# Ledger of designs, part 58: designed miniproteins, single chains, continued (2)

Each design is a single chain, and the fold is of that chain. pLDDT is the mean over its residues in the fold that is shown.

## One batch from the design tools (miniprotein)

Design m5991
Fold by ESMFold2-Fast:
Structure m5991 (fold): chain A 77 residues (1-77)
Amino acid sequence: NSKLDAKYSAEEAIRTAEEMLRSGRVTPSQRLTLILGLYRAGLLDAAERLEAARTEEEFLAVAREALPAVRKRLEEL
């Protein structure tokens, strides 16, 4: 079920983003989880901006900007 997959992906993306923002660190696993989660949730623009991020600081900045949209997407699912 694609809607159920999108819901779980959005939930996982929110948890991962909150963990990264709290710690100030991005592991390779967290980076991959957030990017794939946003793609699966249909937030393609945010996912592509995360893929383009070259530094941890840049990645965290994009994640902060994306988090409200991910929360909104979860409300819709």
Scores: mean pLDDT 80

Design m5992
Fold by ESMFold2-Fast:
Structure m5992 (fold): chain A 71 residues (1-71)
Amino acid sequence: KPGLTPEQLEQYKKFIEAYEKGDYEEAAKIYAKYQGVEEITPLLNTPPGKQVLDKKVEEAKKIIEEQKKSE
């Protein structure tokens, strides 16, 4: 079960918002921050990088949906 803090929930929302705005660079930076890894700048230079972002956005949306269901 997801144990998201309000701050973590806001982070996921920011990630999804950036992605939906078409700001994939910002989305990749937010993803790197909440994953605790280096900037995912190299992913932005490859077609597979976009697919990774797409998958991570879907994962974030599912986490938010589960959090809402547990409200």
Scores: mean pLDDT 66

Design m5993
Fold by ESMFold2-Fast:
Structure m5993 (fold): chain A 72 residues (1-72)
Amino acid sequence: HMAEAVEKIVAEAERLAALPEEEQEKLIAELSKQDSEGAKLALRLAEAARAGDREEVRRLAEEIVRAIAAAA
């Protein structure tokens, strides 16, 4: 269950990194408008994906899943 959630987040981050630069900037701007903890984690994930840091993307995805589980 959690492993599946991590893989979905990783896949979405990889998809974001494949978008044109203009679309990436637009998504980052939308996330930056939100001051929630989830938006901050999503912004970090987007930045790691844009940098091509696969290890950091996976680590952040795991952190996001753990944060969601802890909040439930």
Scores: mean pLDDT 75

Design m5994
Fold by ESMFold2-Fast:
Order: C-alpha cells, then sequence, then structure tokens
Structure m5994 (fold): chain A 65 residues (1-65)
C-alpha cells in the first residue's frame, strides 16, 4: 500500500540520519534523503508501482546500513 511505502520512506530517513551521526558523511546523507523524497513523490504521483517503490527503497536502505 502507499501507507507501507510511506513507512519505509520514514524508516529510510531515520537510517540516513543515523548513518550521518556515525560517519559525518553529509554528501551521502543528502543524497539518501533526496532519493527517498524522489521515490515517495513518484509513488504518490503514480509514476512508479508500489512494488517498484519498495525495491528502490530497499536499495537506499542497504546503501545507508
Amino acid sequence: SLEEVRRLVMRGALDAHDYYEETGDEAKYAEGMQRLAEIWARARAGEISLEEARRELDKVLDELS
């Protein structure tokens, strides 16, 4: 559901913040946050499927872990 995608975006934002606190990598933090925002905007607009949004979010979360 779109609500499930929203929860993953929120988790990604928290993971990005934790990554920044641990590493100080502002560039990677900013990139991660922008990617999360773009995925959410595209999913909300119906430009990508919810399944595709989940796959893209999983990749962002993996890169921030």
Scores: mean pLDDT 80

Design m5995
Fold by ESMFold2-Fast:
Structure m5995 (fold): chain A 97 residues (1-97)
Amino acid sequence: EPPEEAVAFYREVTRPQAVGLRVLEETGDEEEALLAHARELARVLRRLAERVERSEEYRELARRLEEAVRNGDLEEIYEVLARVEELVREEYERLLA
């Protein structure tokens, strides 16, 4: 039903959640799970940056996540996650239109 491009985009953006959940199940550590989620999200954002309208913002958010993970800055990770959710929703709506 949804376009193939929208399905592919959705698979990419849900990957960090799957990685984080797996780490949480293996370690029981919510912080380690969040760091794993953030690391995978940075990789996803860099891949998607080549294919989205807001490519520069995706690259900047990936850079911020990479730095926050290095510094253990959980607050910065949560702020980036909130912005990514907005961008992902906007792009997904465009792909479905």
Scores: mean pLDDT 85

Design m5996
Fold by ESMFold2-Fast:
Structure m5996 (fold): chain A 70 residues (1-70)
Amino acid sequence: SVVDQLKAQVQAQLDALVARGLITQAQKDAILKSIDALLQKNASAPPSVLQQKVQQAFNDLVEAAIAAQA
């Protein structure tokens, strides 16, 4: 499903950020929960809209997580 694909993609990107030391495992878990909530709320959205919403939320949450470590 598109939801499973987007979640797997987000998880892989977050794993890479944790491996690079840019975010913590706890921040990864929090971001995944936020993305899961967004996916549930927007389950009826067209795939293109869902992808755009996930990408925007991912970027915003990752930037906030990195800033919180500074």
Scores: mean pLDDT 84

Design m5997
Fold by ESMFold2-Fast:
Structure m5997 (fold): chain A 65 residues (1-65)
Amino acid sequence: MLSDSARIIKEAPNQASAKAYLQLILKEKGITLDPATVEHYAQAIQQASNQEEAEAILLALLKKH
């Protein structure tokens, strides 16, 4: 679910783990993005102030593609 996915990325122990999990979600949904874009969104989700912001960032990414 979107909520669970956003939480896992936000709570990831480091940037590499957050990026890897986001890449897995994108692959499962058939979305292909350049590595810089994936890194940018993984970082944005990790830096979100709360769960609701993390979900909003992930949802915006998935809707755009």
Scores: mean pLDDT 82

Design m5998
Fold by ESMFold2-Fast:
Structure m5998 (fold): chain A 74 residues (1-74)
Amino acid sequence: DLAEWIKEYAKTLGKTMTDEAAELLVRYVGTDKERLKEAVEELAKLVKGDTIEKEDVEKLYSERWSRLLREAVS
């Protein structure tokens, strides 16, 4: 299960990821393991606490989507 794999990867980075956060991340990023790894690493840097929650994933991808759209027009 990709969600379980994501949670284990986050654990290697010293973070606990909730089931909801992992499932949402797969929904935003898709099934590419390299992209999922990059996303988990960015979440681990962004989240000051020990737990990556669904809201952290939503915040990261709202910000990233806005930035990508801006760069595509510049």
Scores: mean pLDDT 76

Design m5999
Fold by ESMFold2-Fast:
Structure m5999 (fold): chain A 76 residues (1-76)
Amino acid sequence: APSTKDQLIADFQNQADNTIASLRSMGRDDAAADVQQQTADFIAQMRTMSDADTQQAVGQQITDLTRRYIAAVRDV
């Protein structure tokens, strides 16, 4: 069975992938590339964290991902 940390990483990756797909569908390839890089960097960090630290950090990163998405779509 996947660990809690593996599940958190998978859930975050899925949210990021959906955001990237949405940005690309709007022609915001630069914003999509930034989200892709941020996602890769954060997943690498999560792998070195405890489960508790990962859970706290995921909440912050989801908030930051949402802010980036809103900023990217506001020009539409």
Scores: mean pLDDT 79

Design m6000
Fold by ESMFold2-Fast:
Structure m6000 (fold): chain A 72 residues (1-72)
Amino acid sequence: MSERARAALERAREAIARAREALEQGDVKTAHQYLTEAGGYIAEAMGLGAVEEARELAREASRVGKELHKRE
């Protein structure tokens, strides 16, 4: 895996973690912002060939997004 793909995956994981923290605090707007950032990094990693790892993170982001949608 390229270093660029690895960096994108790491940034996506951090953004998902920040989105989850914001959601637990009831900060829906901040959670949305971090999920958007995570989506961008996931797309970058997928474009760089880290398809399976990016799909796993996309599933995690989807779970956070589903909980966020219930609270909107």
Scores: mean pLDDT 83

Design m6001
Fold by ESMFold2-Fast:
Structure m6001 (fold): chain A 73 residues (1-73)
Amino acid sequence: SHEEIEEKLEKIKSLSEEQKKKIKELANRPDIAAFLKELGFKKEQATPEFIYEVALALKDEESLKEIEKILNE
């Protein structure tokens, strides 16, 4: 739901710098990297929150599972 997405985004914003870096590494995954390139974004400009929203838009279950794993560290 929208409330679940908002709660997840707030949790991502509150992560450690190390956890945020791990999420930003997902921008190197082929589907996410291709989507960012099509939008004209450099990977360095993608926030952890935006990477999560991209993974949701793509229905990228593998990246979403990796983000969930990072959130539970």
Scores: mean pLDDT 84

Design m6002
Fold by ESMFold2-Fast:
Structure m6002 (fold): chain A 91 residues (1-91)
Amino acid sequence: LLNKGNALFKAGKYAEAAKEYEALLSSGKGSAKELIDAAFNLALSYEKQGDYSGAYSSYLTLLYYWAPIFHPDKETIEEAKKRMKELKKKI
């Protein structure tokens, strides 16, 4: 699922990529790293579609739901916070 989502994202098929990332996250069938990558790329897929509210909500879910469970690196947390600050100006 992650590899398929990433291939769709790379091809610019952001709506299809988002569905693959959502399916992976809903299944819970992945490593901590794969689930964090899926959560981040889901938010980025919404952002690329111009769905700034959806992207903001997805970054919130990453920071306050997934991050306490999987403990991603500080770089991932800081990038999500930076993107949320920029998105808030567009909502």
Scores: mean pLDDT 82

Design m6003
Fold by ESMFold2-Fast:
Structure m6003 (fold): chain A 80 residues (1-80)
Amino acid sequence: SQKKVKELYERGVELTRRMEESLSGTPEEQRRVGEEGLRLSREIMEQLRRLKDDVSDFDYTMTASSVGVTMHYVDLIRKK
């Protein structure tokens, strides 16, 4: 549904925000946020895939893209 896709998109955006903030934190906090971010990104994508036939291609793509940004931050955290 549109409501569920919006919720997943907002979760992706919030996750990206938390990861970006963690880049200024301790190595321990960065590791914790990175691990949580990876897990939550996988959960968002799993839920999004289940909705693929119930939502527009545009909404699907936007939500998947927000998770892609989150995964980029996970990679940055892992390199530190």
Scores: mean pLDDT 77

Design m6004
Fold by ESMFold2-Fast:
Formats: sequence, C-alpha cells, structure tokens
Structure m6004 (fold): chain A 59 residues (1-59)
Amino acid sequence: MVKEKLVEIAEKLTKQKSGKEQLEVVAEELGVPVKEVIERTIKEKITPLELAKKILEEK
C-alpha cells in the first residue's frame, strides 16, 4: 500500500545525514534513477518525501 511504503521511506530518510543521501534512498525505494528524483524535487520545489508520495500515487 502507498501509505506503508511511504512510512518505510520516511523512516529511512530520518537516518540520512544529507539531502543527497535522502534523494538516493527515495530513488532506491521507488526504483527510479537518482537523476530523476533530483530533477523532480527541484522542478516541483518539494521535499524528497513529498516526491516519493507523488511517485507512489502515479503507480
């Protein structure tokens, strides 16, 4: 479920020390390239967690 996966991502993000590491976690958990995650967070001006939610909702 989208909610369960988002909670897993959120917990992993709290363990990361940098924004780059947080974006890498989102990319791995969602199976998308890190470049795509970086470009979308900049373009949409959202957090890595908000992007993760949007990508999960698109599937």
Scores: mean pLDDT 76

Design m6005
Fold by ESMFold2-Fast:
Structure m6005 (fold): chain A 58 residues (1-58)
Amino acid sequence: SEETFAELKKLVDEHNAKRKKLIEEGKKNNMPFEEIQKQIDKLADEYNKKALEVVKKS
């Protein structure tokens, strides 16, 4: 549905913004690449869970 598509698009936009901020702040604070990657993976897991909930509700 158009409503489901709109919610998924918002989740994608939110995920992209959070991922960008995470990488920028991590690099600025001299965070090891491995640690930045772990946080990116957690963010992706959160996104996938939210996307699945939107699809289940449709």
Scores: mean pLDDT 84

Design m6006
Fold by ESMFold2-Fast:
Order: structure tokens, then sequence, then C-alpha cells
Structure m6006 (fold): chain A 94 residues (1-94)
């Protein structure tokens, strides 16, 4: 099934995100940095590592501003809104 293939690809991305270092990201080209940061995001999200998730989102936002010309304030607002939603969701589950 297509659902099983999507799960396998997600598992591989999470495993790669676990092994990715900040040094590897900094030494990579822009397209590879985005890919590596996405894998780190998936790993941090699945493992509820809020600090690592924030760092990866901020680094992605910075790349979007510097490379893709996204507004700096918009990128910051997206990160803050994500963490507000996470806190609200966790409070409802307690």
Amino acid sequence: SELEKDLEEKKKAIEKGKKTTDEEIENSDVEEQKRLLYEVLLYAYENKDEEKLREALEKLGKLQVEVDGVDEEEAKERVEQFFKLLKEQREKEE
C-alpha cells in the first residue's frame, strides 16, 4: 500500500535526522541544508525535543529569508505561532 511506503520514507528521514550534526548542516550547500534541516525537524517532532525543533525551525526560517527572500518578521512569526500551538495542544492533553 502507498501508506506503508510513506511510513517507511518517514522512518528513514527520522533516522537520518537523528544522526545529522550542526557542523554537517553548516558545511552543506543551501539545498542540502534545507534537506538536512527537514530531517532534523522530523526527528525532533517525533521525539518531542522542543529545543531541537525550535533550533531547526529557526535555521530553516533564516535560510528562507537569506535565500528565498521571505520576510524576516513573517519567518519569526511562523516559528512563534508553531510553539504557541504546541503548548496549547500539550496543555489540552494533560
Scores: mean pLDDT 73

Design m6007
Fold by ESMFold2-Fast:
Structure m6007 (fold): chain A 85 residues (1-85)
Amino acid sequence: GVSGLLGLYERQLDGLELAFDRAVKEGNLEEVREIVEEGKRFLKLLQDDLSYLESQGRLSPQQRKRFEELIERLEELIRRGEELI
């Protein structure tokens, strides 16, 4: 269901943010570039899934807000990473 999918995406983003913070702390710009590119693919996936699920009437207001929060967090990660590379 949608809640299970959101839980998966939340865990994936948590892992990506931890990997990003580690790469930044270590000055590993190659890893930062890889994380930014992975983040851009993930952002497109989240946006496409949000649009699809909204079009199907499958999202509660709470689930929509969770998608919006994930998208915002991911956009910030990408922005920070792009400023470093």
Scores: mean pLDDT 91

Design m6008
Fold by ESMFold2-Fast:
Structure m6008 (fold): chain A 107 residues (1-107)
Amino acid sequence: MLPGEGDSLEAIRELLARLLERLGLTEEELLAIAESGKLPEVLKKMTPEQAGDFGAAAALVALLHAVRTGELVVEEAELRRLAAEGARRAHETATRYREAVERGEAE
């Protein structure tokens, strides 16, 4: 057991807070959007950069929830890796989706 087990969670929460501040959303509002099934409609109103930040924030919220509920039990280094990779992939996916919508290639 590491004496700083909360340090990675704190760093992830800080990154999430910065993303949410840029989006003008709370964690509760982001979860409500993600769970509503209206995510495509919300993303269509965002810039590609905002969509990327939204995707990254949603991935981090899901990861933090899984850790808090005990659904995910991992070492601190693996938690950091999952957060970084999950946020990056979600950012790329949401950004590409929004760019495709702007080109008329996706709805």
Scores: mean pLDDT 75

Design m6009
Fold by ESMFold2-Fast:
Structure m6009 (fold): chain A 91 residues (1-91)
Amino acid sequence: EKEKIREEALRLTGRLLRMIGDAIQALLETRKAHPDDEELLKKTEEEERKKMIEGLEELKKEYEKKKPEAEKASEEAIETLEKIIEELKKK
């Protein structure tokens, strides 16, 4: 049980870090390729933010489906995802 919970936590962390990394990479590539295009950077920020929110909500949905089979691990994952989604939605 404890080992499975740790494996799910690592898997969730890996997916979250990948999503964050992809967003940061997209912003850095846009800035590097178009250093004077502030409007393009702003659009890239908005698109990556929307992509992250959609991906996190889909991931949360996946863990909600797993809750009856892996309640404790799914609850931790859902709580973490909700906190991240809330932070991203702040304007």
Scores: mean pLDDT 74

Design m6010
Fold by ESMFold2-Fast:
Structure m6010 (fold): chain A 74 residues (1-74)
Amino acid sequence: MVTFVGASGHRAVGSDEESAGVAAAIAVQSDGGNAENSTVGINGEAVTGTALDLGKKALESGEKEVLVKAAADI
């Protein structure tokens, strides 16, 4: 499930930096964290549907200021 949260919401996430790649990576990790990728943990898949979980993923990458907007805006 992929990789367009920040990539597509580049402007919405943070028009300042190019966090599109980071947000997209977070979306991919969210999918992987369900079973294979313990980066965020399995709950990333179940809770990915919530903006809060996506925001949590963004925080893990350290881009919370830009990705928090994606979590609230997507």
Scores: mean pLDDT 39

Design m6011
Fold by ESMFold2-Fast:
Structure m6011 (fold): chain A 88 residues (1-88)
Amino acid sequence: SIEEIREEIRKIDKEINDLYFEALSKLTPEQARALRAARQALSDRFNKEVAEIRAKTSDEEQFLKEVLKLRKRYLEEFKATVDAILAA
């Protein structure tokens, strides 16, 4: 259902936010600047992709399914980014 898809998106958004603050507690000031910049770049790119999907479909359920797919990819890319910064 639409409600279930929205709940999944909210859970992923919370996981991204929790990961961000957890990472910040472990980072140097230099690494924290890199993480903030990387998060902003990822957010900008994914927001653009969401806008492109919205422009292509008026069906709310289809739109939300595509947004959920993008959010799952965002989380995976963000996890990889955090790991890379922590390893540096």
Scores: mean pLDDT 88

Design m6012
Fold by ESMFold2-Fast:
Structure m6012 (fold): chain A 68 residues (1-68)
Amino acid sequence: SELEEVLENLELGIRTEALSQGLSDEQADEISKEAREIFRKLLEEGVPVAEAARKAVEYAYKKIDELK
């Protein structure tokens, strides 16, 4: 489904960025899970898919920057 594709791309992008910034596999996995949970909650609140994805990615990138 389109939603599954968005989730896969979101998790892959976040994980790739975290690893490129020197974070561990464990840290990359945790941040990806946190971003997925934010995305899920925003969708449950009625936020459009594109906006929910953007906010989840922004959170993840901020978290990566704080941990590197």
Scores: mean pLDDT 84

Design m6013
Fold by ESMFold2-Fast:
Structure m6013 (fold): chain A 90 residues (1-90)
Amino acid sequence: MKEKKLAELREKGIAAAEAGDLATAREYVKKMIYLELGKEPKESDTVEELYRAMAEAGIKEIEETFGPAAAEEARARVAEQLPEAVAAEE
């Protein structure tokens, strides 16, 4: 089930980030994005591009499932986290 796989990858990614293993955390974020978008992994994809694409796809699904207020909260969370995801690459 896609949702169960996404939850598992998210949990592992958060655990890696909390442990200071940003490289492993980034790999899990990429896997989540690819799974959510239904795309094959591509070496040329930047974390920023993938994060933004996943965020838009996820926000749309949240809006359809939980309504516009939940989608707005998700957008705010993504905007807060995107600079951290980009900084982790440097």
Scores: mean pLDDT 65

Design m6014
Fold by ESMFold2-Fast:
Structure m6014 (fold): chain A 82 residues (1-82)
Amino acid sequence: MEEEKERFSRELARWIVEQLDLAMLRTILEKKGVPKEKIDEEIERFRQLAAGDAAGQAEYEAWVDRVWKEFEEILKKEREKR
């Protein structure tokens, strides 16, 4: 049960980070006046840069760790209620 719980929590954290990343990138690009059709292409390029660049990869990993810590705080509050 614990392994399934931790797995689920990690997947949720990554999913949230991905959604936030996409939403934030879209908002920034829209404010810059980038056409909707180009937004998707730039988002993909940004993700590829993060995966290909060691610095970008480390920064992305740090961001995922931050979201994970926020999740731990939520889980801690729920556990205290139980």
Scores: mean pLDDT 61

Design m6015
Fold by ESMFold2-Fast:
Structure m6015 (fold): chain A 87 residues (1-87)
Amino acid sequence: MEKARKAKELAEEALEKTKDPVLKVAAEQLIKAAEALEEGKILEAEINLGLAKIALAVAKLIGADEEELKILEEAIKLLEEAIEELR
């Protein structure tokens, strides 16, 4: 649970700081994934995490800010670890 909460905090930080609409989508999907995981909805968390990864990959291709990308990559990693611990 601590990893899911930390991931949500990082995603919320990125959402507030970024002006990039694609990074906003990635952050919003990560927040939804963390909330789904906290509610025990593992499948919904995996779906939202997958959507966040797609959005982040698109953001990288279009040259989004490296520091903002790094924050969201860390949030993704923490959520992946949190989901794996619940399997």
Scores: mean pLDDT 84

Design m6016
Fold by ESMFold2-Fast:
Structure m6016 (fold): chain A 76 residues (1-76)
Amino acid sequence: MSKEGKEALEKAVKAKTAEEALEAAEEAEKSGDLAAQIGAGVVHLAIAVGKAVGASEEEQVKLAQKAAANSLKAGM
C-alpha cells in the first residue's frame, strides 16, 4: 500500500464522526493505490450498512474504523 493510501486509511481509523471517516475514505480513493481504494470502498460500505440497519452514528463510526483497520492489515 502507498504511503498516501496508508495515511488516509489511518485517518479513517481515527475518525470520530461518519463525515470524518468518509472524508478519509475519499483521500484513500484519490491516492491511486488499488489496495487503499478497496479500503475506501469497505469504509463506505460499513457506513451504508450501518445506516440501513438503523445503527447509531457511534456504531457507524466503529464499523468504519474497524473496516479501515482491517484494510490496513490486509494491504500490508
Scores: mean pLDDT 81

Design m6017
Fold by ESMFold2-Fast:
Structure m6017 (fold): chain A 56 residues (1-56)
Amino acid sequence: MVKTTEEVLYENDDLAGVLRTETDEEKVTRTHELRSLRSGQVRELDPEPEVEEIPK
């Protein structure tokens, strides 16, 4: 099962920085996104998302 959560790291009237976390039973994937509130565009800040294996 995959669970997706989003955390707002910072936000102003023009931009929002969001951390998206996708959690499987075996791993966690974190993606940093910059969202433009003016244009509605989403830009990924990191070219590669971080993948972390869940501890035993």
Scores: mean pLDDT 66

Design m6018
Fold by ESMFold2-Fast:
Structure m6018 (fold): chain A 80 residues (1-80)
Amino acid sequence: MRSGLEDFVAEAEGAIEAARELLEEAKRYEERGDEATAAAKYAAAGIWLITARLGAEAARELGRDELAAELEARVEEVEK
C-alpha cells in the first residue's frame, strides 16, 4: 500500500509541475502576442491540473485528508 501511495503522489506532483511549466510558457507566448499558442498551453495546463485534482480526491478516498488538502492547495497556487 505505501509504495502504491508514493507512486500516486509522485504522479500527482508531476502533473502539478507540468501544469506550472505550461502556464509559464503560456504567459511568455501571450506577452509575445501569440494568443493561439498561449491558449493551447493554458488548455494543456488545465488538463494536468484536472489530473492533479483527481489525485487529491483519490488521496481523500484513501483517508489521507492532509495529503489531499496539500495537493489541492498546490493546484490552487498554480491556477493563480
Scores: mean pLDDT 79

Design m6019
Fold by ESMFold2-Fast:
Structure m6019 (fold): chain A 70 residues (1-70)
Amino acid sequence: MKEELEKLGIKLEEEGRLTEALRNSDPESRKIMFMAAATYSASRLPEVVDRALKKRKQKKLEEELKKKLE
C-alpha cells in the first residue's frame, strides 16, 4: 500500500494533479503521497537550479544588448 501510494504521488505530481488528489484522499494517504512527491522534487533541485541560472544569464545578456542598441 505505502509503496503504491508513493508511486502514485510522484506520478500525480508530474501530471500536475497532486493537489486535487490530496484534497480527495484520507489524511494518511495524503501524507504518504505528499512526502513522496516532495522527496522526488527535491532530488531534481540541481537540474531546476541549473535551468534557472541559465535563464538569468540569458536575460542579463539580452538586457545588456538592449542598452547597447540604443
Scores: mean pLDDT 71

Design m6020
Fold by ESMFold2-Fast:
Structure m6020 (fold): chain A 77 residues (1-77)
Amino acid sequence: SMEDVITQATLTILLAGVDFLIDVARRSTDPERVRRLLREARADIRLAKELAERNGDEATIKRAEEYEAEVDRLEAE
């Protein structure tokens, strides 16, 4: 449906934003900036997972979980 198409586009944009935040965090030498960027990414990941779960989008839930694991890995460094 048109609503499903809009939701899919929204999730795509949201996860692209997460990818950007993670990329900037990897390239940053400022620990405070890294912590802030990873916190923002985690919040957006949680929102994406919630939206995907409401829409039964298992593939997007899996992608969000993969980004969550990457954020966890970077926070442990």
Scores: mean pLDDT 86

Design m6021
Fold by ESMFold2-Fast:
Structure m6021 (fold): chain A 61 residues (1-61)
Amino acid sequence: SKEELIERALEELRRRTTGKSREEAAALARQAVARLAPHLDDDELTEFSQRAAEIAAETAA
């Protein structure tokens, strides 16, 4: 499902951003959003973008 796709992408992002700089974490979040954009509608993409940014901010060193 789309929900599973989103959750897996956010889990991967959390792993990849842990211990990274703020700049690197933000770049990884933008890459994740770009990768999922073709698979999501506007509302789903907005929610995913917000959640991705939150993860990057929380996990960055």
Scores: mean pLDDT 84

Design m6022
Fold by ESMFold2-Fast:
Structure m6022 (fold): chain A 80 residues (1-80)
Amino acid sequence: SMAKEIEEAKKRLEESIERLRKEAEETGDEKLKFLVEMGEEMLKKSEEILKNLSDLEKAKAIDQEFLDKYKPEAEKVAAE
């Protein structure tokens, strides 16, 4: 099911965020900090998608909101 697939993907993402957090704490790398923040927001949006699985359009809107939020931040980090 989509819910189970999202939950499994969420667990893998949580593990990846933990490793990136450790490296960011050791290095102070702004790109790693950005990736951690983006990953944490992805986890939050995954929960919102799970709540709205019966409404595919609403789930897609939540995903688009995440992209709209983080695209400018990604451009800013790339410019530094």
Scores: mean pLDDT 71

Design m6023
Fold by ESMFold2-Fast:
Structure m6023 (fold): chain A 87 residues (1-87)
Amino acid sequence: MSEEEKVEAIFERVLAWIEANPGVSLDQVEAYLALLLSENLSKELLERAGKVAKEEIDKALAENPNPSDAEIKALVERIRKRVLEEL
């Protein structure tokens, strides 16, 4: 599996998990994403993906500290796009 395919699979799992668990907090989503990234990516890609995720999450929380499920899904999709662009 390519690194790009691994990243896509991780983000699909996160999105599916959010859909299966309505009302999850952004903190819970962040923790789950961090776990999947750490278990599946190389150290170099993990560091890059982690920085992108943190930057986008920090920015989103500055705008709205209590995002809805739809806003969290949109945030995860933005992080996915940026991580794939930085591969």
Scores: mean pLDDT 83

Design m6024
Fold by ESMFold2-Fast:
Structure m6024 (fold): chain A 75 residues (1-75)
Amino acid sequence: VELSEEERKLAEEAAKEEFEELIKGKKPEEQRELLQKAEEALEERLAANPDASERDRALMEAYLEYLKKLVEEEL
């Protein structure tokens, strides 16, 4: 259930791109709200897809964790 190096990099790159778009032209309060919405949306998608492979689930979780980490480090 561990992500491959390529899958981890893909999740990291996707999170970085989304984070850059999230912060671009946004105030800190708006950045936090956008992160909360993204977090809730991902949680809902995980709950709605119980048949998602362990790999897909791990990938989404890694993406979310990386996004949160970027917000905490930059904000």
Scores: mean pLDDT 72

Design m6025
Fold by ESMFold2-Fast:
Structure m6025 (fold): chain A 89 residues (1-89)
Amino acid sequence: SLLERLEEVAERLVEKFREAYKDNPELVAEFEKHVAGLLEKIKSITDEEERLRALLGLLDQLEEVAKYLKDEETLEEVEELKEEVEKIQ
């Protein structure tokens, strides 16, 4: 459920990034590849502590991009997901 919610948030942010940078398809493709690569890495990690660190790292990156895009909705969802991860630690 936490990973599923993270994937949904990431997909929405990628779509907003695509809209914001529609005149730069190379930058959009690099961002999509980067996000997809981090999600695959998180799914491949078998150690729980390492997986949580990787998940927090992706959330931090999504937060930075959402802040740059002034996407308040995504920022709120990222903050909620970070709070859930902190409760697991």
Scores: mean pLDDT 83

Design m6026
Fold by ESMFold2-Fast:
Structure m6026 (fold): chain A 96 residues (1-96)
Amino acid sequence: MEKEKKKKERLEKARKEGERLYEEIKPKVEETLANSPNLKESEKEAIRNFVERIPELYVLREENRIKFEETHDQEYLAKEVGLTISLEAALDFILK
């Protein structure tokens, strides 16, 4: 039971960290999109959709981290690393 409480606290912390990043970058993303007339509307929507998913992606990354700690299954470690690389690459591409 205490283990489940700690797991919930870790997931809540991950969500808050993702929400903080989302709130911080959202105005920069919207400014970039407003100043990018060469981007198609579908491309702008894809970027907005990705940014809106950041809190969920942070929670998913933490869930995989917890599952690796519980199971020692390399699949969960690979998913956590993959999510980290994907988030970093996407943010670098959007924000530079």
Scores: mean pLDDT 81

